Designed miniproteins, single chains. Designs and how they scored, part 84

Each design is a single chain, and the fold is of that chain. pLDDT is the mean over its residues in the fold that is shown.

## One batch from the design tools (miniprotein)

Design m2927
Fold by ESMFold2-Fast:
Formats: structure tokens, C-alpha cells, sequence
Structure m2927 (fold): chain A 71 residues (1-71)
């Protein structure tokens, strides 16, 4: 599915398993239900902590938001 393809891309970019990427998407979705900006900050902080550059962090944010929209 398109969502599974997005999860696979997140797995590669973050250096984690597909299962872990799916769980993180679900966690960020819970934050998004309360505050969209807080969700985006959490995504950015996680990507930065993993040493991703600014372009990769922007891509990860886009992929998380696409996966959440499909939930």
C-alpha cells in the first residue's frame, strides 16, 4: 500500500525497522490530535537527534504527515 511505502522510506531515513517507524507514526498521530505544531516539533527533534541534515529532516516531516493523513 502507499502507506507501507511511506513507512519503508521512514525506516530507511531514520535507520529503524519498519515496525518501529509504524509505532512512531502512531505516537505522532496522538500528538497531532492535540497540537499539530507540537507534532511537527517532535518529528524535527527526533530526526535531528538521529543526525539527519535539514533536507532529510524536512523529508521525514513530509512523510510522517502523509502517513498520518492516511490513518
Amino acid sequence: SQRDAIIADLSRLLGISRGTARRIVNSIMSITDRNQDAANRAIDAMAAQRGLDAASRARVRTLFNQAIAMS
Scores: mean pLDDT 79

Design m2928
Fold by ESMFold2-Fast:
Parts: sequence; C-alpha cells; structure tokens
Structure m2928 (fold): chain A 97 residues (1-97)
Amino acid sequence: SDKEIRREAYFLIGGVELLRLLYNELKKLIELGKVSKDEAIEQLQKLLEKAQKLKQELQELLAKSTDPEVKADLQAALQDLQDLIQSIKKEIEKLKS
C-alpha cells in the first residue's frame, strides 16, 4: 500500500542519517589515532557494503513510489548516500596509500 511505501521510505532515509553519523564517528576515531589502519579499513568496508545495499533499496522503493513528496525525499536521501559512498571510498584509498 502507499502508506507502507511511505513508512519504508522514511525508515530507509533514517538509515542514511545513521550511516552518516557512524561514518563521522569512525572518521573522528581515525583522525585521533584511536583505531589501527587495518581496523579502520575493515569498518569502512562494512559501512560501504551497508551503504551500497541501502542505495539499492532506496532506488527500488523510488521506482514503486507515486507520492511526489516521498519521491523528492527519496531522491535527496539517494544524493546524500551517494556522497557518503564517495567519501568512504576515498577514505579507504587514503588509508591504503
């Protein structure tokens, strides 16, 4: 139903915000030298996997959504998530160099 799609949309959008918060905290721990490079790479790879899965789920839900407000919010969340994915990939590359 449209109500179920809306509920799932805002749950997934909340997931994007949570991943951003987890990335920011991990980034802070890396900069403070509180995690090893290997541990940091492993945790960033786990966040990347979760972000990529969430991107697929958001894209699938966007294709099913008919509500213009929900579609706009899903598009914004996808843009934020794509930026986060790029940031995670760059941080992994930086740690490996």
Scores: mean pLDDT 90

Design m2929
Fold by ESMFold2-Fast:
Structure m2929 (fold): chain A 69 residues (1-69)
Amino acid sequence: SATEEEARRALESGIAALEAGNVAAALKGLQDVIDLGVHPEAAREAIAALRAGDVARAIELAREMLGRV
């Protein structure tokens, strides 16, 4: 679906941002996933991990979500 394709792009962009240390871009990508209604609980958990400084956990959750869309 268009929603799944948009979520995939947002997650791929978010993961790239996380790996580059661009927290603002990563938060934007995760918020876009929430706005699309794709795995919103996991996306909120990833944002919480990022805010706590747990970048590895945020990447793990984002990759898991990407595998589900």
Scores: mean pLDDT 85

Design m2930
Fold by ESMFold2-Fast:
Structure m2930 (fold): chain A 88 residues (1-88)
Amino acid sequence: MSEALEELQRKIQELLDKYKKTIEDVKKTLNSAKERIEEAQKLMEEARKNGDGSKFYEAGKLLEQAKKDIEDAVNKLNEAIRQLESAL
């Protein structure tokens, strides 16, 4: 009984460590996406104020990168969920 419990506790700890790393990576990626969206918003506001259409193009590139970062974060979360499900 104690050996089986120790084995389960070790597996849970390893899973928690992997989960922690994945969540921190996801948070970092989402923060980067948020910053790109905020930069895009600033560029759109500057384009509106100055009539500079090139800033809309730059804003579009930032939004595309933010979209990719969000998709990468979703994929990492799906992997973390799979790892948690496999532990049950």
Scores: mean pLDDT 81

Design m2931
Fold by ESMFold2-Fast:
Structure m2931 (fold): chain A 80 residues (1-80)
Amino acid sequence: DEEKRRELEELLRKLHEARKALAAETDPKQKEAIAGEALTEVLLLSDIDVQRAAVQLVVDAKSPEEAVNAIIAYLEERLA
């Protein structure tokens, strides 16, 4: 499904942008806002299995940075 693949590629692009923004930010509240906005894009995925896996990665993460990094790694592996 080329459409689903493009959806994951676009999400991965947005998550890389969020990771760069997180690296530049020093305010913990702003980091939560940046990560929260990027993670909301996960909830727009049409593939429920991918969405569930990403939500589990967020629950298991110790920080906003860990959550974003874990989802990036998962999507990169899935797109390989």
Scores: mean pLDDT 81

Design m2932
Fold by ESMFold2-Fast:
Structure m2932 (fold): chain A 66 residues (1-66)
Amino acid sequence: MDEYEIKVNEKIAELAKEVFEALEPTQENRDKLNVAVVKAHNTIIEKKLSDEEVDELGERLKEELV
């Protein structure tokens, strides 16, 4: 993987952990988190988002899921 992809994966993993810990551990919440994480990852890679744009997307995702 290139350095950009590794960095994005690390940020996504941290974000997913924070959201998962904030949610009740139901199958529905796990499915929602998985779908949101995949969509966010694809958007970041496809659009080559900057670090600031990735952080902004992460905050929006937290607001939407929690």
Scores: mean pLDDT 74

Design m2933
Fold by ESMFold2-Fast:
Structure m2933 (fold): chain A 87 residues (1-87)
Amino acid sequence: MLPDERAGRAASEAGRAALAGGETAARGAGGAIGAIGGALSAGLAAAAGGPEEEVRAAIEGARAAGLAGGGEEGGRAAEEAARVAAA
């Protein structure tokens, strides 16, 4: 089977960034850094040549992390960063 470790790591990091971003956004401005981390993780999953579904899930995770950390602008920026990294 194709190795899922990279996609799994990216998903875990994106999920952790979303949690940290959401909690930090409620208590301060550090959530934006978490959102950037999620976008980078999504880009890494895409760069690993994962299936389209995994790439899409990673980009969605980056958007969720961006929303949690930086509101709508953060979500859009994280999604765009993930897409650029995937290209």
Scores: mean pLDDT 57

Design m2934
Fold by ESMFold2-Fast:
Structure m2934 (fold): chain A 86 residues (1-86)
Amino acid sequence: KEKELEELLKELNKLKLEGEPLVEQLSKLTGVPLSFLRELEKALTDDILLLPAAAAVAKVLELKSVEEVVEYIEKNKEKLLELLKK
């Protein structure tokens, strides 16, 4: 699952997602529901740059709760930023 997460993050980074409609683009690309991504966007206020990573985590780990995704992001923030690379 870690390898799948890294591959998806690299794909999202290469697609150069535009600011608007970022949430809609992430929903289409990851299959994560738009409503779920909007709640993640609100929950990640200080970590909004991790929204693509949160979408990838929700998809790859099959997390259904915003709370679970946010907890994963908080615990793995350094690792996720490293996986995004440049």
Scores: mean pLDDT 71

Design m2935
Fold by ESMFold2-Fast:
Structure m2935 (fold): chain A 103 residues (1-103)
Amino acid sequence: SSELEQLLAEGQATLAQLKATTPNENADVTLQIGWALRLIGLELDVDLAVRRGDREGVIQSVREILDLARELLASDNLGPIAKKAAIKALEYAIEVLEELIAE
């Protein structure tokens, strides 16, 4: 429970930072698509783990979404494509964590 609550707080903080950050219009589009595909893959991993009742798999994939979003924030690749992908991935991860905490 405390681990999920900590992940939720960190996810919410990172999501707020992403929303507040002006996108880098000079970010390479191909690299942004690469970031977006990695984030989509992790969202699918979360969905698969949820459907299987794999709590540890959910936590691991959510941590990977959070880590990837933080890497993106620290990079020059946070253009409009990558920003939208990271926001969507974190919004989904937060929703899943809230459901797990409510159970």
Scores: mean pLDDT 90

Design m2936
Fold by ESMFold2-Fast:
Structure m2936 (fold): chain A 66 residues (1-66)
Amino acid sequence: MEEERRRGIEEAEARGQAAMDQWKDIVDYAFEKGLSPATIGEILTEAIREGLKKEEVYKRIDEAAK
């Protein structure tokens, strides 16, 4: 059913948006370091999957910016 697909997409988008809002400061920091949006997305995705602390995410960004 189209409605079930819509609900699934809306839930995924809401979760993604909440994660992005939570990580906005980190994203801004990564852009200041000159990282591409694709690289930032990969780092954030791995950090969320692994449950990393913000400090560890900043370290990953610094390593990627070398």
Scores: mean pLDDT 68

Design m2937
Fold by ESMFold2-Fast:
Structure m2937 (fold): chain A 95 residues (1-95)
Amino acid sequence: SPEVKVLRLVQETANKVIEAAEKLGLPAIRNRALALYFATLWTLENTGDPKEAIDVAISYAKKLLEFARSQGADEVAKIVEEGIKKLEEIRKEYE
């Protein structure tokens, strides 16, 4: 289902960010990755709208990307950029 595809992509992106953040000792990045995942999940549970969930995920991911760049966490930034690209590709399927 579209909901499963969105959650799976966000979970994969968040898990990669969490793993990288733990290796770098950056708990603030880890917490923002968790916020990305839970915000997406709560949007799907409350609206049932995959497009709304993608928009929420992209918004949180962009905030995480800006924060990762401010911390010099280039590996995290790259993971988040790839996740945003994939979310934007899925979003086009609903337009």
Scores: mean pLDDT 87

Design m2938
Fold by ESMFold2-Fast:
Structure m2938 (fold): chain A 87 residues (1-87)
Amino acid sequence: MLSKILEEQKKKEEQEKVFKEVKKKIDELYEALKNHDTSKLGKSAQELRDLLPKLDEEQRKKILEYAKKLSPEVEWIVQRILEALDR
């Protein structure tokens, strides 16, 4: 019983932590696009590809909405990464 509660708590903390990291990477991606920095854009997109699979469906919706509010181009990049995720 205790193990089940601890696993649920750990999963929630991990999800929240990843969500914050993803938002930070989206901000970096937006900045790179605004500055036309191809190298930084590629690095942020790659890091985002590693983090996005860790998000659940609701978190992915929130991230996509966040990206949409920044710019359509950022939304497009995030959407493309989500669609390209193969495990």
Scores: mean pLDDT 78

Design m2939
Fold by ESMFold2-Fast:
Structure m2939 (fold): chain A 106 residues (1-106)
Amino acid sequence: ISMSETVQEAVAAGTYSSQAVTTLRRGDVEAARVYAEQARYYTKRAIEYGAHNEATVTALKQAEEYTDAALSTLDRGDVEGAIQHATRAKNRALEAAFQGLAILVS
């Protein structure tokens, strides 16, 4: 299983987390939940593709934790908390993608 696939799924996870943040700021909680669910799905796929680099795996697992926290926070009606968690999930997923790209270019 290739680092290239891990990078592609991590980029998708970061993109969907970013869309969740944007959608929450517009007040569309239902659409934001869909984007957060997609971010969780792609983060789990990135982990399943088996990043063998410890830093990449750590960033992906943190992205998963923040995505789960964002969804749980939305279930409680805390939009601001969900924005914070989704933003952290985006940053961790994109960090994993960047680290994976650095390995591929090396």
Scores: mean pLDDT 84

Design m2940
Fold by ESMFold2-Fast:
Structure m2940 (fold): chain A 89 residues (1-89)
Amino acid sequence: KVLDSAINTIKKLAEQAASSTDKEKVIELVRLITDIAIQATKNPKAQEEIRKLGDEAIERIKASTDPEEIARIVKEFGEKIINILKKEK
């Protein structure tokens, strides 16, 4: 199913982003996760929440100078996105 495939892809992309030392690449991966998640749901409210979470994660990543903090932000973001998608079924 599209939703299960999207969740698996998001998990892999979030791990890739958390392992990256390139901040610009991390931001690109967060944007990609956001786009995949929005496309995976038909609920406009979920799409709005996903977009806001993506924007928030990017702002937090830009503000951070700590690679461990950036990795934590990405993992938290991925978990929140997956939880939204699981609620939508």
Scores: mean pLDDT 84

Design m2941
Fold by ESMFold2-Fast:
Structure m2941 (fold): chain A 65 residues (1-65)
Amino acid sequence: MSPDEAWLEALAATADAETRARLDAVLAALRRAAETGEPLVLSPELLAQVLAIGALAAARAREEA
């Protein structure tokens, strides 16, 4: 697995069950699009989850720094 994938799995393990389910959906959609070369089938809700995960990661990094 990629380092980014391992990091996201570790992040999901510390989040609630709802956040983990959303993360799994995002990763599945992005991986399929990247591996098959198909156009992105990213819904507005799925895009919002990607942004929310990024914001959470940035907030945690800021707290530790």
Scores: mean pLDDT 63

Design m2942
Fold by ESMFold2-Fast:
Structure m2942 (fold): chain A 97 residues (1-97)
Amino acid sequence: PLETAIESIEELLKNNENEELQKKLKELKEKLEKLKKELDKLKEEELEEKLKRILAEYYAIVLLYGKKEHQEEAKEVLSKSKESSELVEKEIEKIKK
């Protein structure tokens, strides 16, 4: 899951030239790499909570700055989980502020 998230960020960085998306996804990738280094020190529950927040930030960035195709894919994923949608909405509000 952590490696898959990093790979997804790298693919979006490769396929999107938007400066804000590039900046925010690079910051998010650094957070994921830091989390990967701390894996042995985290309880499973803490790891799941941190990954959930990072995934919400990822989808928020995609919805605000990504290409229409990626935005539509993100909306489809989020339509299946009310909890994930609510977390993403909160992250969008933080980014816009």
Scores: mean pLDDT 78

Design m2943
Fold by ESMFold2-Fast:
Structure m2943 (fold): chain A 76 residues (1-76)
Amino acid sequence: MKTAEGLRKFAEVAAEMGIPEEAVEAILEAAEYVEKGDYEKALEVLRKAREESTDPLARDVLDLAIETVEEAKRKS
């Protein structure tokens, strides 16, 4: 629950910083999967967005989101 809230806040900040909408939407979709306890689908969404991203800042933001979800999965 706290991880999903953290991801949503992170996505809001990323949007304010001008990170591409596709990366922001991927983080929000991953947050919904984390809230449902589906960490594998959350990681699939983020990794796909990361592979499709051409923006270095979007890639860095997605890498941070992936790390956050992987840590939450290890604690669950």
Scores: mean pLDDT 83

Design m2944
Fold by ESMFold2-Fast:
Structure m2944 (fold): chain A 100 residues (1-100)
Amino acid sequence: TPQEKLERASRQILEILREIADNPDMSDEELDRKVKEISKLISEIAKALEELGVDPMTITKLQMVILSEVTAVVISARRGDVEAARESIRRLEEVLEEAL
């Protein structure tokens, strides 16, 4: 169902972000692969929300929030600021739980 797709994609994004946060020395190739996987999962979330009849503006706003927090996690992790990265992940988890 679209709901099950949302829950799986949300969990996978959070898992990948936690890996990025916990591995600041991750190679650029590995990071690029993970960011591309997150982008695919964000698209899957948008599609599932569309199937559930969520309005386009709400979907766009959610995608922007997800992208903002993903960017914050990547930047913070690369700077070695694990606490800031984890805070961004926590905020995103709350947003994704509310969207479900």
Scores: mean pLDDT 86

Design m2945
Fold by ESMFold2-Fast:
Structure m2945 (fold): chain A 56 residues (1-56)
Amino acid sequence: GPLLEGFELGYELAKKGYGAGRASDIMTEKYRPLGEKAAIEAGIGAAIGAGLAGAD
């Protein structure tokens, strides 16, 4: 689902140098056409994934 996909892609984006906020924005925009809930879930997932990659 969007949350898990956002998490996986956000983690990869952080490994490429993107911050959690930018990863969240990218995934929110990508999922916007699928609906507001999907966009929010993907954005949250991406922020968590990117944050985890950046923490350690």
Scores: mean pLDDT 79

Design m2946
Fold by ESMFold2-Fast:
Structure m2946 (fold): chain A 73 residues (1-73)
Amino acid sequence: MEKVKLEIEEELTVPASKAEEVAKLLRQGAEDAVQTLEKNGAKVLSAKLEVTVEKEGDKATVSTKLVIEFEKP
């Protein structure tokens, strides 16, 4: 069984007013990635998404960590 671990980390600085919108888009991107893997015959064993939003004045730092474990077809 060939297990693959895909790990994607990203950090974005955005206006504080946009932080929630950006976090929602990042979560949707993660869901799309899982669906794409499954559509291409991979067996997704686990998927974990962590999104952290830190607001400081007029800015927010959005940090994303996506870990997907899957078996190749």
Scores: mean pLDDT 81

Design m2947
Fold by ESMFold2-Fast:
Structure m2947 (fold): chain A 85 residues (1-85)
Amino acid sequence: SDEELKELLIKALKKYGDNDPDLEKKSLEELLKRFEELTGDSKETVLQDFEELKELKELDLSSLPVTSYVGAELRRIALEYMFGL
């Protein structure tokens, strides 16, 4: 859901040292833009990685693909923050 993606983006931004107390008040669009500015990942890449993470949650986390370096970084952060890995 959009709320899960927003929570992941906030956690990722905080992990990268973004201590803005208003992060939770920002829209999904603002969080995606801020994350893009920080990491260089496009909004389309972030949305695709989030869809893949939803599939991994349903399929099994032990079946993680190891084939994309840039997408894998966002995926790894999201997995750590959503699933406590």
Scores: mean pLDDT 63

Design m2948
Fold by ESMFold2-Fast:
Structure m2948 (fold): chain A 79 residues (1-79)
Amino acid sequence: SLAAQLAARDAAVLAEAAALAERMRAAGVPEEEILAVLGVLLGQGAVEIGRLLAATDPELAAEAVALGQARVAAALARL
């Protein structure tokens, strides 16, 4: 199903984000900065998923884009 494919992609993105966080933490990057970077990356991912869904489910696509943009804005405000 599309939901299962999106969940698998999300799991892969989250695993990559976790690996990046561990590398940043090992390099001595402050936790607050790591969380802000991850927030931007995950928010951008939601915007991209929304754009991919636009032809199939415009309402869900709009919601995903809005949530992603809000998360990016919140993460950047912490920097």
Scores: mean pLDDT 76

Design m2949
Fold by ESMFold2-Fast:
Structure m2949 (fold): chain A 76 residues (1-76)
Amino acid sequence: EEEERQKKIIEDFKALEEKLKANPNSVLVLEREIDGKIITTVLAFKDGKLLIRTFVSDEVDEEALENALKWAESKL
């Protein structure tokens, strides 16, 4: 249920964290559909730190994505 879903998402992030560690100062965007909701996650890796911003929408939210990308760029 909710706990199992959160653990799955964390495991997916762990796998991506390995890739991001090989490329510091990078930005990655992930879009997933779960139960008819679009989950968008923006990840920024800077100086050995993983920064994550996630939002959920019923449809693709381009404005929220642009705002999240601007946030990630401001951290690099």
Scores: mean pLDDT 69

Design m2950
Fold by ESMFold2-Fast:
Structure m2950 (fold): chain A 96 residues (1-96)
Amino acid sequence: MTLEELKKLVEEIIKNREKIIKEIEENYSSANEKEKELMELVKKMLEKMKGVSLEEALKILEEYYEEVVKLNGGSEKEKKNLKEIKKALEEIREKL
């Protein structure tokens, strides 16, 4: 995943934040315990995304994926996403 793709992902998350939170809340009662834990992590991440910079948003996503990896042992895709986010944060710091 490129830095530009991550910027677009962050922008889409911020734009759709309220809609995603609402969908989580609507589906929460029908979810199993593991799904509920994941939903709570997603909601917590989305609530932190309000009024943040790109660097702050990427740090919030890093924390989210680290918690997902801890909870589920992490899929190859989730571990790859975490690595790409860490790389993007380093690229932003190099440009500052």
Scores: mean pLDDT 75

Design m2951
Fold by ESMFold2-Fast:
Structure m2951 (fold): chain A 77 residues (1-77)
Amino acid sequence: GDVQTAVGLALRSLGLEVEGGLLMKKSTVDEAKRHAQEAVRHGRLGIEAALAGNLEEARRHVEEAHRHLKRAQEIMG
């Protein structure tokens, strides 16, 4: 309806969007998505390092993945 359209336009003019039912700034949503993507990347690199027998490199990648995932959760939660 027209009210929902008007609300949507007002939110966009303020640089806001709804993500998972939460009213958030677009930049905040983009930051959370970036951290989630980095967590996946480091998780994959950690597994590859572990399979290659490089346990120190694997541990660093897993720690980095956890840090990014925690940050994404804090931003979105």
Scores: mean pLDDT 73

Design m2952
Fold by ESMFold2-Fast:
Structure m2952 (fold): chain A 117 residues (1-117)
Amino acid sequence: ADDERVRRALEALARAAAQGARHFGATEEAERAEELVEEARGAPAPEAIELLVEALAVARAGLTLGIAARRGRTLDEAEVAAVRAQARAEAEETREALRADPEAAAAGTPAIDAANA
């Protein structure tokens, strides 16, 4: 796979997820994801990809936690840890999917809208 295309797709997904997290009040996770995206811009492509996978994981966890909080759900420490672990696993799967088919990233946009509905 083209590392530059993978990097650009991951950056777009991480920024979208960070905006979602911020919208639902997960400000700390949104800010951390934005910091990782900024670090990735100064890094070589392999290091940038690792930073962007972390950014996507943090942002996705923030989005999930923010939605739960807005819905009046109080999560315990184990539930929060499970959300973070799942977000990390999904970010890794996204990286592998982008390496196998970079065009799949464009087709995945409706899934973000469905998650926010």
Scores: mean pLDDT 82

Design m2953
Fold by ESMFold2-Fast:
Structure m2953 (fold): chain A 98 residues (1-98)
Amino acid sequence: ATPTLTVSPSSVTVAVGGTATITVTVTGGSGPVTVNIGTAPDSTFDLTLTTGAQTVAVGGTATFTVTVTGGSGTGTLQVAGTSDDGTTATANVTVTVS
């Protein structure tokens, strides 16, 4: 079954050297859902992720800490979830570097 992902916050403003915490809630899907987060290639900023991919039961949450290491402007963090049956969903967080 296709996973359902909710992200909080859906947008964040972070200074260079600052951090943001993104919470992902899995509300649908099949079996444990593999959740990962990365940058979309449309950004002018650099990010470091403290947490790698996480396996989350349906109804569970994963927390990711993102550090802005450079750049400026606006870009996208993409959260991806993959269910046991290989079905995928994505959710986006907008990041603005101040």
Scores: mean pLDDT 76

Design m2954
Fold by ESMFold2-Fast:
Structure m2954 (fold): chain A 71 residues (1-71)
Amino acid sequence: SEEEKIKEAEENYKLAKEIADAMPGAAAQIYDEMARGFEKKAEELKEYKKAVEKYKELAKQARDLSEQLRA
């Protein structure tokens, strides 16, 4: 369901953040990879408008975190 896809996105984001916190030297790369993965999922989930919005939101958050870590 769309709700399950949204929950999956949120859980994946939380997991990536926990892994990045455990591996600060790789954190920017982890967030970059997560953002790309979420962007790809948003393109694939055309009929799930709310899930597409959530994946795009989380992709932007991951990109912003990666950019902050690279600054």
Scores: mean pLDDT 82

Design m2955
Fold by ESMFold2-Fast:
Structure m2955 (fold): chain A 62 residues (1-62)
Amino acid sequence: SMMEQELRDEITELVYKAELAYKQGKKDEALAYLNAARKLGEEIGDSEAIKAVEKLIEKVKG
């Protein structure tokens, strides 16, 4: 559906923002973006997106 595509695009944007925040040392901001992306992935049932976001959360947490 169009709504699912819009949510997938939002996940991609949130991940991009998280990576930028992480590179800038803004760990809490990066985690906030990744937690938002995970929630959207759960809402649309995108297991691959959820797995990718979970790996990034682990990386950011160190």
Scores: mean pLDDT 86

Design m2956
Fold by ESMFold2-Fast:
Structure m2956 (fold): chain A 72 residues (1-72)
Amino acid sequence: SAVQAEQEQLLRNLETLESRLDELSEVQLKVGLRDLQATLERLQKDPRASPELIARTERLIERIQAKLEELA
């Protein structure tokens, strides 16, 4: 289904972002954080959203926030 394909693509995008966290600038991390927070809000309101996808998005937000705190 289109929903399944979109969720699989988002999982791949999350994996790519996770692998590149050490390469990203502070500005890129802040932009990524805002985009992920908006994505998480949408997923939490969608009853079709995978719990794995929600959990993974939450963990990545936490990791980016921790990295930004270390950069301060």
Scores: mean pLDDT 84

Design m2957
Fold by ESMFold2-Fast:
Structure m2957 (fold): chain A 100 residues (1-100)
Amino acid sequence: SEEDIAEAEEALEVVKTSTDPEKILAALRRVIEILKRTDDKEVLELALEIAELAAESTDKAVLEAALELARAVLEVTKDLDLISKAIAVILRAIGTLLEL
């Protein structure tokens, strides 16, 4: 829905502009909740952009939430491009977690 897209866009802005891990984590959790009620491609694309940015974090909780978000996209999408991007985000987040 338009409301879900707008909420995901607000979460993306928080992840792009905030340096506060708690605010970033709250934004990630909000998008994970949106994915429980929609499989809209635009929302899934926003969710993966958010997860990709969060996968570069040095905060363990943020990295774990990025993994959960990318996994949530995998559970709802049948789009091979989105599946490929979600897998790439998962591998990046795991790689970052191993370097902590």
Scores: mean pLDDT 87

Design m2958
Fold by ESMFold2-Fast:
Structure m2958 (fold): chain A 59 residues (1-59)
Amino acid sequence: EKEKQIQEARAQAIASDTQGLMDAGKARREDPTEAEKVLAQGDAVTSALKAQADALAAE
């Protein structure tokens, strides 16, 4: 059970990182400043998901 939850959390973190890079790429074609904000937002989400996976592993 915990092993599956940790694997799912890590998979979500990877998917979030990939999506954030794609979103930043789209934003960059319109406004480089907006791309920085989109990338920072994606990094924050990915960091939170990694922290959740680490917390599950620590239990």
Scores: mean pLDDT 75

Design m2959
Fold by ESMFold2-Fast:
Structure m2959 (fold): chain A 86 residues (1-86)
Amino acid sequence: AVLEAAYALGEAAGVEAVRAGLDVEEVREAGEAALRKSYGEEAAEAFRRGFEEGVRRYREEPTDELAEEIRKRAEEAVKAAIEALK
């Protein structure tokens, strides 16, 4: 649950970094550092992989539909992780 949430959050962060015209590497490093501190190296690695995939997919298909799909997936993954921690 946590690793799935970290990956999905990475995908959403990667998409938003490209959409917002942010420094992609800076956003990736900040997200990795935050997840590493709270959930450890495996969560940071899952976030990085998701981030790279989100950036790749959005650059290939820069649509609002793809951004919405990835955002909803991240929301569901985070919700599942929170429920699993109860």
Scores: mean pLDDT 84

Design m2960
Fold by ESMFold2-Fast:
Structure m2960 (fold): chain A 88 residues (1-88)
Amino acid sequence: MLEAAKGAEKLAVGIGRSRVHPWALQAAMAALASVPGLKEIILAPPENVDADFLKKWIEKQGVKVTIADSVEEAVRLAEEKGAPVVAD
């Protein structure tokens, strides 16, 4: 994931797991927001995560967050924006 973000201006992240511990997702997103030059993250979060809270929290780090309703939508948005996709 982090290697795919290096040198990228935009990154799409699809979460393949239906449930993820909220802190683990926040930690992963914080690590991505720390990647130099990364300006936008397109995220398809699992249903157990507060997407609005996570979006606002990451955007305070200077990275724009676009929330997708599904991994499929995240891929579509990534194609429209020319962003690499990481799906686990």
Scores: mean pLDDT 67

